# Designed miniproteins, single chains, continued (2), part 4

Each design is a single chain, and the fold is of that chain. pLDDT is the mean over its residues in the fold that is shown.

## One batch from the design tools (miniprotein)

Design m4108
Fold by ESMFold2-Fast:
Formats: C-alpha cells, sequence, structure tokens
Structure m4108 (fold): chain A 82 residues (1-82)
C-alpha cells in the first residue's frame, strides 16, 4: 500500500526537475528528449494509476507545445500539474 500523497509528491518532484531542465535548454529536440525521459520515469515509478495518467497527460500536452515552439506555455502546463 502506497499513499496517494506519496505518489503525488514523487510526481511533483519529477515535474519540478523537468521544468528546471526545460528552462536551461534552448534546443527543442533536447527538450523533447527530456520530456520522453521523464515520461519513462513516471511510468516506471508511479504506482497510483490516477496520478500516473494525469501526469502523463500533462507531459504529452507539454511535448505538443514544445513541438509548436511554445516552451513557455509547456512550462505553465507542467507547473499547473503540480
Amino acid sequence: FESEEDNKNLANKLLKQLIEQLKDQSVPSSQLDQIDATKARIEATISNEKIKKKTLEALDKAKELIKQGKTEEAIKVLEASI
């Protein structure tokens, strides 16, 4: 048994790390690679299905925005998920 709060705190920690990485990157392909790496970590680490699904949906939306050159909007989507 894992608490929903523990899963939420871990997901938030991974999202905060990704946000800092996206702020430091100027290359969209590198930003997309960082999002994909974070998605893999969420899938491997978060056991709560509801939190996992919500976090992955936010990451997919951020990835779509990065592909459109909207890095600031992508960061806002991730921040709103914390």
Scores: mean pLDDT 81

Design m4109
Fold by ESMFold2-Fast:
Structure m4109 (fold): chain A 75 residues (1-75)
Amino acid sequence: SLDDLLLELAKAVLAGDAEKVRELTEKIVEMISSEEERRTALTYLRILLAEARRLGYEEVAKILEEAIEKIESMV
């Protein structure tokens, strides 16, 4: 589910695991099928981006920024 992927993404972000963050963000982007899921994903990704920046995980932050941009561009 989206919630399960978002929980695993939060764990990967807190671990500074850029490879896992990339894998999970790609799965999240592909799974979004509704405006509600899109809004939920954007809310959580923005929170996780702020956390990655606070922790100094530059590569993780870049991956999250790219994922947010892709989701924001969805029609």
Scores: mean pLDDT 87

Design m4110
Fold by ESMFold2-Fast:
Structure m4110 (fold): chain A 68 residues (1-68)
Amino acid sequence: NAQAAAERLLKRAERDAPIVAEQFGPETAKRVRDAYEEAAQRLLAGADPATVIHEATLKAAEIVREAM
């Protein structure tokens, strides 16, 4: 279920957001959240869940790495 996958991804992002903000700042946390929100929208539009989740995870990791 794409809806359930999108909701789970967004809940994970909300849970992790305070930790990212604490360690890397609010702008980095916002970029990570935006990446997961874009992924959730792609899931709701019918994109392949495995591909979208994989790409979102890599994008979030890249954003955090660039903030280091």
Scores: mean pLDDT 81

Design m4111
Fold by ESMFold2-Fast:
Structure m4111 (fold): chain A 56 residues (1-56)
Amino acid sequence: SEDEAREEAMKAGIKETQAALDAGESLVDASRRGAEAFAEKYKELTGKEVKPAALD
């Protein structure tokens, strides 16, 4: 279920963003961490990589 995987990945991303902000990171750095956590979680759940720069 890709929708469920995306939801879980989004939660992981939000969690990492909040953790980075709490650690005193910039919004830019926190956003990057969140995006990385999203991609990692999504890949682990679906085996697919998220490519934010490439539109198919």
Scores: mean pLDDT 76

Design m4112
Fold by ESMFold2-Fast:
Order: structure tokens, then C-alpha cells, then sequence
Structure m4112 (fold): chain A 103 residues (1-103)
């Protein structure tokens, strides 16, 4: 039951991340916001592909990557230089987590 709930939570987090991308695009983002959102949008596709390969019992290992993706997009929405720098750092952490999922 818990494994099934984690799969549902991962799917929900990915859907929220997609909604944040669409909201950001509609808000006429700055070039810096556009670049960061583009990188995070690429990571949404990669994360979905890796999560689809995991059995329900292993969905927990994808949960941290899904949460980092959402956190990065929320930082981009707030649009301060400090938040954009943190979003870039989270993007790097997400890339490392995705490489661990691929191994």
C-alpha cells in the first residue's frame, strides 16, 4: 500500500511541476527564468522515463528527485536573484539524482 501511494505521489509531483512550467511561461518570464525553466522541463521528461522503469517497491528512490524538481520550479516562480541561483543549484542536484536512478 505504501509503495503504491509513493507512485501516486511521484505522479502528482510531476503533474504539479508541469503546471508550474505552464504558469511560468504564461507570466512572460525573464530570459534567465526561461533558461532555468527549459532545463527543468527537460528533467521532467527524464524523471518520468526513469520513474516508469522502477517497480512500485522502488518508487521511494525517485521521490527525492521529484521533490527537488518541484522545489526548483517554485524558486523560479519567486524570481529573485538568490532564488534563481538556488534553482540552478537544485537543477545540478536533480541531475546527480537522475544519474543515480539510471545506474
Amino acid sequence: NEEKLKAILNASTIEHARMLIEKGKAAKPTPEQQEIMKKLEEKIKELEEELAKLPEEAQEVGREAAEKLREGLLLVENNTPENLEKAQEIGKELEELLEELKK
Scores: mean pLDDT 76

Design m4113
Fold by ESMFold2-Fast:
Structure m4113 (fold): chain A 80 residues (1-80)
Amino acid sequence: EEAKEKALQYIERALALATDPRVIDYLKRAKEALQKGDIESAIEYLHKAIEELANSDMPLAQKRQVLDYISRAIKYAEKA
């Protein structure tokens, strides 16, 4: 339960900083999957968000912060 809540918190933090529409879309899909208890799909969507983040036009410092939040979300989702 705590791990799932932590994963959701990190997804929300990533969403607050993300400006690329494709990154935002995958983060929203990950959040929905995690809320439904579909941990596997949530982790897949988080990895897709990382792929889109790498190809985005966001500033490097912002990309690194969003990547850190997504990576933390994955670690907590794996424990859920």
Scores: mean pLDDT 87

Design m4114
Fold by ESMFold2-Fast:
Structure m4114 (fold): chain A 88 residues (1-88)
Amino acid sequence: GSVLDASSILDLAEELGAKFAGWEEAELNGRKVWKITFEKGDKTLTIYVDVETGEVIGYQVNDEEPVLGKEGAVPLKEVEDAIKEVFG
C-alpha cells in the first residue's frame, strides 16, 4: 500500500487557501508525532504524523475529538475528505 505522503496533504490544504499555523512534537495513542496545524478563518485542521514512518495516523477538526487510524494510518481519502469539508 502507498504510505500517506504528508506533502500531498500540505499541498491540498494550501490549494484550499489554508495557511500553515504551526507544528509541535506530541504523543498520540503512545506514539511520538508531529502535530501540524492549518487555519482558514475560524477553521482549524490538525494532522498527526508519526515521526518514525511519516504516516498520517490521525487528524482533528477544530476542537472536536481526534480521529485516529485503527490500523496505524488514516486512509488518504478520509484525510482528504476532512480537509475539503473544513476548508473547501
Scores: mean pLDDT 75

Design m4115
Fold by ESMFold2-Fast:
Structure m4115 (fold): chain A 67 residues (1-67)
Amino acid sequence: SKEEEIKKAVEMMKEGIETGDVEKMREAAKLLEELGIPGSVIDDAGVLLALGREEEAIKKLLEAYKK
């Protein structure tokens, strides 16, 4: 499902942030962009993930996808 694809991308982004893996962060962002999520929302979600606000990040991504 698209929700599962978003969760997978979030896990990849979170791992990339925690390990400093820029390529993994870029791949996660690309997956979210392919789902039609705007780059500005992906950037906001990345900031939320870096702050440990994973549930808020997922909520923002799901809301953008549903629009």
Scores: mean pLDDT 84

Design m4116
Fold by ESMFold2-Fast:
Structure m4116 (fold): chain A 75 residues (1-75)
Amino acid sequence: SEKEKAIARLEELIDRIYARLVAEGFDPEEVKKRLDELFAKLKEKIDNGEITPTEAIEELVAFERELRAEVRARK
């Protein structure tokens, strides 16, 4: 289904974001916890029809941008 494909795409994106951030020196435990919490929230909202798959992907992209901005601000 469309929802199943969207959830699979989110899982793929989360795995890629995790790998990139860990490779860049982020704390693996903190990144995993935050991504797991975000994924659970987005998955539930997609399943309940509260957000679109596109909106869920946009939230993931925004999450990565915010983390990168925080690191850049810290130098």
Scores: mean pLDDT 80

Design m4117
Fold by ESMFold2-Fast:
Structure m4117 (fold): chain A 72 residues (1-72)
Amino acid sequence: MNKEYVEKLAKEIYEKILKEFPDLTEAQKRAIEAVLKEFIKKYRNLPLDEQKAKFEELYKKIVESLKNYEEV
């Protein structure tokens, strides 16, 4: 249920990351997409509020990881 909504959330996060980090390599893009797909599978059965919290934490972790990589 709400499969379209969960997939939309994942796509929104992915697009935000691409806009913030336009110079991402193809390998990095594939890694982010794989992580998002895995998160959908693991957390799709949680209540929507819990799903949103998990996706927000994931987004923050990805952004921090990419920023730390570029700052080194």
Scores: mean pLDDT 74

Design m4118
Fold by ESMFold2-Fast:
Structure m4118 (fold): chain A 78 residues (1-78)
Amino acid sequence: MEELEKAAKEAEELIAEQLARAQADPSTAQEVVKEIREAAKKLIEKIKELDPENGEKYGEQIKGITEQIVQAILDAAA
């Protein structure tokens, strides 16, 4: 579970940094969205690897949060 918490923290930090980047320069929004989605996929894979029983549930939660962040970035860039 320590590795899961570390992976989640790394993903959160990357998402926060990328969100700030897109807000500062809307022209980066598509690249930022792609990087955030890739980070979320890696985190979901890691969760499923570390906790196969709960990985699907946590994966759906992370997917939902990721799409909310992606939507906020695209809305800010429009």
Scores: mean pLDDT 76

Design m4119
Fold by ESMFold2-Fast:
Structure m4119 (fold): chain A 81 residues (1-81)
Amino acid sequence: DEKIVEEAKKLFEEYLKKSEEERRQLAEQARQMIQQIRQSDKPLSEQQQVELAALTMVGQYLKIEEAKKDGLVNEEGLKFL
């Protein structure tokens, strides 16, 4: 849904304003939420979908930044991301 994507994008922008330590905590929360979803037979609420999408975006952002810092991706590889 466009509404979920738009709200998740806004929440992701707010998360980017947080410190690196806070963003790492948010990525850990995303892992816990995914684990909970796998164990639950209930569908996600709209608010839970927004939160999960935003947290997933933060986790992906941190993973890419860490890979750059560790030299796991060269400059040419980054051009294709």
Scores: mean pLDDT 68

Design m4120
Fold by ESMFold2-Fast:
Structure m4120 (fold): chain A 93 residues (1-93)
Amino acid sequence: SINIEILIGFLKIMMNILNFSEELANKILERLERIYELDPKIAEETLKELIRIMIQMLNTPDPAERAKLIAEMEKIIDDSLREAERLVEERLK
């Protein structure tokens, strides 16, 4: 889907602008790839939510508030991965 390629491109640009470490960026990309393998629709929805939080981070100079936004991103990725895994398990029954 052209939409997911555009979203991933935008995510990479945002992570670079926000000065994410290579370790954090790779962790996010690997987990998103896993979600995409399980359910492309959940991956697209997750990408949109992450981009929303990253845009909020660009407007948030406070380090403590930024740390909360990073924790929200990690929670969204974790929740989305669990949901994708749950749906795959249900389809295999």
Scores: mean pLDDT 84

Design m4121
Fold by ESMFold2-Fast:
Structure m4121 (fold): chain A 89 residues (1-89)
Amino acid sequence: MEAAEFAREGALKGGPQDGYTAAASAHAIASGGKKMGEVASRQAYLGGTEKGGPEGGEHAYRASKAAMESENPQLAGDEAGKAAGDVAR
């Protein structure tokens, strides 16, 4: 699944804040490059878990990982942010 899809699921399951955490984590990976990807993904998992429990953490982690592994991490991060924001509105 694309990073945007995981960010949207996070928002739907854990509420807007969990979705924003997933989207922000995906965007941070896109902006920080591959070396920061693992650190950001772990932080996304922990933050999502604190808000939405294990399911929220899993969605945040998957969004971050999908963005990091995409051919265009910056675009993937931007799309994840849009997806989470759309659910929150």
Scores: mean pLDDT 61

Design m4122
Fold by ESMFold2-Fast:
Structure m4122 (fold): chain A 104 residues (1-104)
Amino acid sequence: SMEELIEQQERNIRDTLARLEELVRGIRTERDRMIAELFLVAAVTETDLLVDMLVRQGKIERAKQVLDDTIAGLRRVLAASRDPALRARIQAAIADLEKRREEI
């Protein structure tokens, strides 16, 4: 069903964020940072695609919940990160998602 597809995408986003949080705790090299940045991009992109789908279907409260959950996940990632460049990128991603939440 459509609901099962939405729930699966929500799980995928949560799993991506959990893996990102683990990755940011272990950064030691530029390569580790690049891998963490790829997972950050994946989490944001997956969130944007799911939110776009939910908004087009009139599921505004569900779209807001997806944004809230991703923002909370990114705040946990930010708290776990000690790399200044990666922290700045995570903060920018949070700000963009918060702005999007205000616009829907």
Scores: mean pLDDT 92

Design m4123
Fold by ESMFold2-Fast:
Structure m4123 (fold): chain A 89 residues (1-89)
Amino acid sequence: MDPEELLKKAEEAIENGDIQKAVEIIREMREKYPDDPEVRARVLYLEAKIAYKLGDKETAKALFKRIIEEYPDNPELVEEAKKMIEELE
């Protein structure tokens, strides 16, 4: 299974409220793709979305801010992170 397929499954799990499944997929992605910066950035985004779904707004904001700071050259994720921070304010 390629990283894009795992990312899609993790996003679907988060949307469906299956946080345990999303966490397990994220662990698999970290294990299989530890040196892929794109996967690392997108995993961080998924973790921020999980925190948001669980009502942990402070953790969600911190993780979205980390995306902007650590992955500024990923415009798609930076835009999504900024939008999510605005929704949390």
Scores: mean pLDDT 82

Design m4124
Fold by ESMFold2-Fast:
Structure m4124 (fold): chain A 86 residues (1-86)
Amino acid sequence: SKQSQVAFVKKELEAFGVPENLVSTVSEKLVSLYEKLGSKNAVKILGSDDEVIVNLVKNYVPELPEKFYYRAAVVLKSLYYQAASK
C-alpha cells in the first residue's frame, strides 16, 4: 500500500540522517514520484545510471539537501526492486 511504502521510505531517510522536518514531506514525494513513473518501468529504472535517477529525484524533490540525493535515488530504486516480478 502507499502507506507501507511511505513508512519504508521514511525509515530509510531517517537512517540516512535527513532532517526530521523534511522526512515526512520528502517520503511522500518520493512515493508519489515512484507512482508517477510507474512500476512497469522497473527494469529501465534499475538499469539506469545513478546520475539519471538523481536528476529525476532532484527535479521532483528540490527541497532535499544536495548531499542526500544519491541516497534518495537508492531508496527510489529499492521501491522498484520490491515491485518488480523476478
Scores: mean pLDDT 78

Design m4125
Fold by ESMFold2-Fast:
Structure m4125 (fold): chain A 98 residues (1-98)
Amino acid sequence: SHMEELQRQIEENRRLKELIDKYRKEIADDPVKALEEMKTRAENAIAQLERDKADPISRRALELARKFKEKFSEDEGYAGVLAAYEIYQEEREKRKAA
C-alpha cells in the first residue's frame, strides 16, 4: 500500500508531479552525468532534511524522500527525493516572505 499511497500523493500534489517530471527530463537529456549528479544532490538533500527534522515541514519532506528512494527505481527515486526537497525549500522561503 505504500506505493499506492505515494502514487496518490503525487497525483494530489500538482507541484510534486511537475517537479518529478522536470527531474525525469533532466535525467533523460544526459543520463550518466545527470544520474551521478542527482545521486549526490539527493544524498545531500536527505542529510539536510535530517538536520532540519525538528521542523514538521522538513520531517514530512524527509518521509516522502525516503519513500521515493526505497520504492522507485534509482533514477525515479532520486527525481522524487529532489522534488520533495525543492517543495521543502519553497515552503521555507514562503514562510520567510510572510
Scores: mean pLDDT 77

Design m4126
Fold by ESMFold2-Fast:
Structure m4126 (fold): chain A 77 residues (1-77)
Amino acid sequence: GGVLDRIKIIEYGKKLGLSDDVIAAAGAAWYSAGVDPESGIEVAKQAGFSDEQARRLTEAAIGATPEETMRVAKELS
């Protein structure tokens, strides 16, 4: 998406009360879903998620919208 789409996704994550690190992790999981899930897992772990939480976030991102992925990140954090 364009810059405005990325800003809207970040604002949605902030509205959910997520930290910038968690928003970045959810975004990375969504962008890598179905193509390179290991990259999403590593970013999530860097944001403080456990191995299991990072895998659940990445799995949930497959076929999901960015907003759905942000909600899962909130539930796991």
Scores: mean pLDDT 76

Design m4127
Fold by ESMFold2-Fast:
Structure m4127 (fold): chain A 90 residues (1-90)
Amino acid sequence: SEADKVAEKMKKVKKIASEVLEEAGVPSSGRMFYGQDGAASSVVGYLEGWESEEDAIRSAASSIASTGLVDREKAEELARRILERAKEEL
């Protein structure tokens, strides 16, 4: 179903988000799990055509920055990296 396809994309993008944050040396914590989920949701919104690229990056960066583990500028860089990897892999 369409819902199953969206769920599969969400699973793949969450994995990409986790890998990007780990590669960047961001501490793995319960707060960052929340940031990963929010970032993945925003990126899937872009892939489904529900959000523009700029809005998805802004929303994803806000989710990552809200954890307090990285600053806003780093969060935006990581959000862009997650989105670019999702575009290449999905």
Scores: mean pLDDT 82

Design m4128
Fold by ESMFold2-Fast:
Structure m4128 (fold): chain A 69 residues (1-69)
Amino acid sequence: DEEVLKQLQQLRQQLADAMRRGVPIGELISLLQKMIELAKKISDPELRQSIIASLQLNLDVLKESVPFP
């Protein structure tokens, strides 16, 4: 789990940097989806659910930033 968490922290930093650079929202959504798939590999079910819920919330916020689908 520690290796997966370290990779998620690195991807979170990449997401923050991409947002700061004004990367297209579709690329941010793809990055968050990749992070969610990685988080599904966490062995601890409580930690897994907590992290997935947090990432899903961020994904939903980004999707809500698009006024029309």
Scores: mean pLDDT 77

Design m4129
Fold by ESMFold2-Fast:
Structure m4129 (fold): chain A 65 residues (1-65)
Amino acid sequence: GPELIERIRQRDIDELAEKYGISRETAEKFIELRKSGASDEEIIRFLMEEAGVSEETARKIVESA
C-alpha cells in the first residue's frame, strides 16, 4: 500500500544521506530528480550546488543509485 511505498522511499533516502553525508532533503530531491528524467550531469550539478559535495562524490552518488 502507499504506507509501504513511502517507508521504502524513506529508507532509500536515509541510506543515501548516511552513506554520503548529505541531508535527507538533498537525498529526497536527488531521488525525485532521477525519477523525473533529469540527466546525470544535471543531478551532479544539483548535488554540488545544494549539498556542497565534490564532483567526484556527486558522480559516485549518481552511479550508486
Scores: mean pLDDT 77

Design m4130
Fold by ESMFold2-Fast:
Structure m4130 (fold): chain A 87 residues (1-87)
Amino acid sequence: NEKVEEAEKILEETIEKIKDEETREKAIEIAQEFHKKLKESKLNEEEVKKALEETAERLRELAEAAKDEEDRKALEEAAEKLKELAE
C-alpha cells in the first residue's frame, strides 16, 4: 500500500529530525503504534484511513507539548501530511 509506505517514511524522517530526546521517544512510540495497527488491520482501506487520522492527531498533540520550536514544526508538518494521506 503506497499510502502506508509514504506514511512510514514521513514518520521515520520526522523522528530523525527531532532534537529533544523525550519528544523523540514519544514520536517513536506513536510510530510503533501506527505500525502495529497496520499489521492488525491487514491493510484494509478503512482501517488504514483511521490509523492515519489517529496518528496525525497524536502527532499534533505531541507538537503542542513540544519544548523545541523546530521539533514542533516537524511534528505539525508530519501530522498535516498524514492527514492529507488519509483523504
Scores: mean pLDDT 83

Design m4131
Fold by ESMFold2-Fast:
Parts: C-alpha cells; sequence; structure tokens
Structure m4131 (fold): chain A 72 residues (1-72)
C-alpha cells in the first residue's frame, strides 16, 4: 500500500480506532532499527499533528509510546 503511516494514523484517529493506532505503532517498530525508533516516532507524531492537529497527535503519541516502551 502507498498509504503512509501518518495517513493511516490520521484515518484511525478520525474513526476513533485505537487498535488501528496500535497497528501503526507496531508497523513503525517492525520497519525501523531499534536505536532509531524513538526519533522515527517523533517524526511520525509531527506528520500526524499536521494532518489532524494537536489533540490527535497527542492521542497517537500516548498510545504509541506506551506500546513501544515495552519493546525497547
Amino acid sequence: SRMSLAEAAARALRAGDDVALLNVAAELYKQTPREEVEAALERLVEEVRRLVGEAGADRFRTIATAYLRRLL
């Protein structure tokens, strides 16, 4: 699929779908070297903020960081 992770997160946020947000975090972790995951998450959160605004970006950050911190 050509849909970016940011577009997938934005779609999930508009739908109120936290499971889809977790899947975005899981895909980021899967495709990113461990030492780069935190920086990649910060860049993704910034892209999400541009698409859906601060509240949506904050929700995604909260869900994604809770998931990724347990794996790192």
Scores: mean pLDDT 84

Design m4132
Fold by ESMFold2-Fast:
Structure m4132 (fold): chain A 61 residues (1-61)
Amino acid sequence: MKEEAIREARERLEEAGIRVERLEESTPIEVLRAIVDSAIAMKEPTARTPANLVADAPEAA
């Protein structure tokens, strides 16, 4: 059901440090997932990207 999907999306966004104020229960879960995935992806690549000279990072690329 949507309520659980919304709660999960909200929790994931909060863990990523993103505050969600307009996450409504009427919002389709597919839209919620698209938003969450985009927001988290934007944070993770930036946080994980090491110096170009450090190609031997824990998680390459």
Scores: mean pLDDT 58

Design m4133
Fold by ESMFold2-Fast:
Parts: structure tokens; sequence; C-alpha cells
Structure m4133 (fold): chain A 85 residues (1-85)
């Protein structure tokens, strides 16, 4: 299934090289991870955690932190910011 990111999420994914109108959820998740790494959002004490408090990504997802090992949680957060096509 393909999804269209909302304008706020799209702008962040475009900073990570996203150029498509729609993508699979797995592709959106990959661009999300690239955004986290490119912007140095990983916790220096625990690289499995992304610290999002005060960031634009945290505002878009509505969370202060995410566990990158919890793919189901991240997918659920991303689904709130995309529309099925």
Amino acid sequence: MLYRPNPELRALLEESGFTRETATLGEIYSYFLRYVEKNNLLDPQDPGIALLKGTRLGKVLGVDRVNLADTEEIVALLLKSVTPV
C-alpha cells in the first residue's frame, strides 16, 4: 500500500532525500531513520533512542523520544502523519 505524507512530515523527509509524492510505509520509515541520523538526534548514551524534544520531528510526531528498536511504535506514529492512497 502507498501513503502520502502530510506537508509537515514531507518537508522533513525531503531534507533526507525524499522526492516522491507517495511511498510505502517501509520507505517512509527508512527516510525517517535517515533524518534522525543526519540531524544527530540519537541519544549519545543510548543510540537505540532518538531524542526529539524541541525538534521539528518531535512536534510532527507528538513525542519527546522514540525507541528505534520498537518498529511497531514508530510505524504507529508515522501512520498518524500519512494518508493511504
Scores: mean pLDDT 85

Design m4134
Fold by ESMFold2-Fast:
Structure m4134 (fold): chain A 71 residues (1-71)
Amino acid sequence: ERDAAIEVIAEALQVSPEYLRNLFPGASLVELARKLRELAERFGQEIPEDVLAKLKASPLVPDEVIEALRG
């Protein structure tokens, strides 16, 4: 379940699943989502709505994770 969600998020963000697993070891999916949003903001970017829409369409990604990515 968690690994399947990470693979969906990784595909939507165009990164490797292993990169996300190792980016914040021990973090929950919600914590990982918040950290990804913070990282994007540091580069003057937001998580694109297209990415959020893809994740929302997936039954493998909980709504709370999508809300954490959106802010």
Scores: mean pLDDT 76

Design m4135
Fold by ESMFold2-Fast:
Structure m4135 (fold): chain A 67 residues (1-67)
Amino acid sequence: DLSEFFDKLFKELKEKYGPLVATFVLGYVGDKLVENPNLSKEELKEIAEEKIPEAEKEAEALKKKRE
């Protein structure tokens, strides 16, 4: 179940990195899935892990812009 996969991934990322980082990582994973709908859950998880540093930078920039 893809919905259950995304819910679990969001919860794990939110607990460790916070809600903004979790949201940006899911955005990257979603974009990759649209580009290649044949990606497995394991490949999507790998993409999520690789995109954490970029998501952290985007989250920091957004926090500064909104404050």
Scores: mean pLDDT 81

Design m4136
Fold by ESMFold2-Fast:
Order: sequence, then structure tokens, then C-alpha cells
Structure m4136 (fold): chain A 92 residues (1-92)
Amino acid sequence: KKEEEERRKKLIELSKQIRKLVDEYFAHLAEALATGSREHFEKALEVFDEIKKLIEKNLSPEVAKINTENLDKLRQELVDAFEARFAAREAA
């Protein structure tokens, strides 16, 4: 049925958009870790938040809430990892 085809097309398009943002996210994260740049780390977090918005916009409110909680956990792990590496680099 048409509804199943539309759902599949939207998921494929969402996946492509998320892939682009994930690539941009890792590029900024790599720059932040290599140079110690807080600005690049902040840009990485901005891109991460944009991915979260895309998920929220394209999924039902209940599904979006669950995914948002999972993303918040991942975001915290990334913050902890960056702070640890940045502090170690400053100490060196």
C-alpha cells in the first residue's frame, strides 16, 4: 500500500540526512580532539542536537522521546570523553 511506500521513502531520506550530519559531527569532534579547540567541540554538539531534532520531527512523539533519551546518554559520554582527553592534553 502507498502508506508503506511513503514510510519507507521517508526513513531512507532521514537515514541519508543523518549520515551527512554524523560525518560533520565526527569531523568537528576530530578537530576538537586534535587541536584542543572547544569551539569545534561546541560545533560537534550543535550538529548532534540537529540530528536529535530531525529524529523528533520525523518520528511519533513517543518514539522521539525514547530516542531523545538514548541520544542524551550518548551526548553525555561524548562530553565526558572530550573533557578527559582535553584535560590530559593540557597537562602534557
Scores: mean pLDDT 74

Design m4137
Fold by ESMFold2-Fast:
Structure m4137 (fold): chain A 60 residues (1-60)
Amino acid sequence: SAMEKARKGTLLLFLENVRETGRFILEEYGDKLSPELVEQIEKGIRDTEAEIARLRKELA
């Protein structure tokens, strides 16, 4: 449906922003964060990238 496509498109944009925010935090503050927090953020970025790839395939 058009509404389902719109919701998935909005979620995709949100996830892309989450990914970019995580990347920014690591680039700007990674040296000031604990190794555990760095690992958590890196995992979050990987999980977000996997979901972005899934949504892109569904919207193609």
Scores: mean pLDDT 88

Design m4138
Fold by ESMFold2-Fast:
Structure m4138 (fold): chain A 55 residues (1-55)
Amino acid sequence: SMDAQLAQEHDDLQAQLQAVRADAKANGWSDAELQAKLNQLAKDYQARVDQIRAS
């Protein structure tokens, strides 16, 4: 169902956010580098959500 797909996309985003923050700490990313990566994840997530809702 659409609701199940949206829930999965949300769970995947949360896991990716945790992984990116952990990677940033481990590799000494700048705040700008971290923010750029988070912005890209948010953009990709919104595109996926929009595609699912348009179905």
Scores: mean pLDDT 86

Design m4139
Fold by ESMFold2-Fast:
Parts: sequence; structure tokens; C-alpha cells
Structure m4139 (fold): chain A 66 residues (1-66)
Amino acid sequence: VTVEEAEGLGARAVALAEEAGDAALAQKSRDMGRKATEAILAGDQEAGEAYVKEVEALAEEARKKL
């Protein structure tokens, strides 16, 4: 997982949550995307991959609400 990939997924999850009208989901997506990027930059690939999976799940949740 790369920083660019994590940032792209986070931005997409936030955009989908905002389109769905779910402010809490948008905020959670921002938080998880930031944590993913921070973990990857720190060299913690295990934590980075886990946070990326959470961001993907949040994006899927937002899509189901659209």
C-alpha cells in the first residue's frame, strides 16, 4: 500500500459519504485515511493496510446509502 493509494481512497470515501449526506461517515473516513497515511509514512505497513481496508469498507458503506 502506498501513500498516494491511501490518500486517493480516503478522498473517495469522504466524497461518497458527503454525497450520501452522512457527515459522521465523512468524518470517520477522513480520520481513517489520515491514520492510514501516517502508518505508511512511519513504515508500519501492517497498520497501514488495516486502515486502508477500513477506508474501503467505509466507501462501500457510503455507496450502499446512495
Scores: mean pLDDT 82

Design m4140
Fold by ESMFold2-Fast:
Structure m4140 (fold): chain A 80 residues (1-80)
Amino acid sequence: MEVEERLFEVRDRGFETGEKAKEVALIVGDGLGALYRHEALAKASPSPEEAQALREQGLADGRRYLAEAEALIEQAKKEK
């Protein structure tokens, strides 16, 4: 999943900042949690339409957390 792969990439980039590494890792953890939770709910759903909506919600949440992590990395670069 592209969003999951990008969340892991952003976490690794966060480690390169040093001071923001922990904050970025926590945001990435929240984003991955949202993706995995919605995927689990989708798999438990008897409705393919509901499953699709749950997966789309998980992706939307993951993208929001991804954007927050990216913003922290850019802030760290400017502070250095």
Scores: mean pLDDT 80

Design m4141
Fold by ESMFold2-Fast:
Order: structure tokens, then C-alpha cells, then sequence
Structure m4141 (fold): chain A 67 residues (1-67)
């Protein structure tokens, strides 16, 4: 999926561990399921999932650069 490809690309760019990538995938899947149950349009779901990935990656990048 577009979201999965984006996660992989960002993980490679930032140097995220496989465990961190799995956590991001789990959070993305959980949010997707919640929004689908609430009847959110698919285009809005995709946009929100991409925003979530960006936020999680940026948070992790900040932690890695501070350590």
C-alpha cells in the first residue's frame, strides 16, 4: 500500500529499527480500523495515516538525534 511504502522509505531515511517500524505499522493499522468503523472516507483515512507516520517518524528522529 502507499502508506506501507511511505513507512519503509521514512524508516530507511531516518535509520529506524525494525521494532520501531513494527510499532508504527501497528499504530497505523489500529487508527485505520477505528476510522473505517466510524465511516470516515477512504481518502481522508489515507491522509490521516500519512500524517500519523510523519508525526511518529519526526518524534523518533528527534529522540535519535538527542541521544
Amino acid sequence: SKVEEYIKKKAEEVGLSEETVEIIRSLVDALKKVMEKQGVPQEEIEKKLLELVDNLVEQERSILEST
Scores: mean pLDDT 81

Design m4142
Fold by ESMFold2-Fast:
Structure m4142 (fold): chain A 86 residues (1-86)
Amino acid sequence: GFNAPDEAVESSQAGMRAGLEGVRAGEKAKNPLGVARGAGGALAGVGGGAEAEIYGRRGDDQKSVEAGKAGGEAGRLGGEAGKEAA
C-alpha cells in the first residue's frame, strides 16, 4: 500500500495519465516530438509519486502532497504539450 496521502497519490497518477494521453495524441498525429513531450510528462508523474511515497514513509505528509502535486502538474503540462503537437 501507499504511505503517501491519497491527495499525493491521486495528483501524481493524474499527471502520469495526462502524459500518456499526450503520447497517444502524438502517435495519432505521427509526431515524434508530441510522443516525447507526453512521455516526459508521464515520467514526471511517476517520479512525483515516488518522491511522495518517500516523504510519506518519513511521515512528512505536507512534503508528500507537494511532491505528488508537482509531479502531477509536470505530467499535465507534458500531456498538453503532446496534444498541442497533434
Scores: mean pLDDT 84

Design m4143
Fold by ESMFold2-Fast:
Structure m4143 (fold): chain A 66 residues (1-66)
Amino acid sequence: DEEAKKYAIAVINYLLENTKGDEISPELFEEALKKAKVPEKYIEFVKDYISENYSKYKKNPVEAKP
């Protein structure tokens, strides 16, 4: 869990430096995983963590309309 979180944060940092626009493309996410050298066993944790926490790190005020 601690190691998985470390990888999640590394991926988030890469995404923050390379993201263009509001959403993360699958291609960019794959590049971030490779750059952070995330082991396959942690990929699902990293995906979940980013889905829940990316907005906090990006401080993105985006809200979907009804």
Scores: mean pLDDT 69

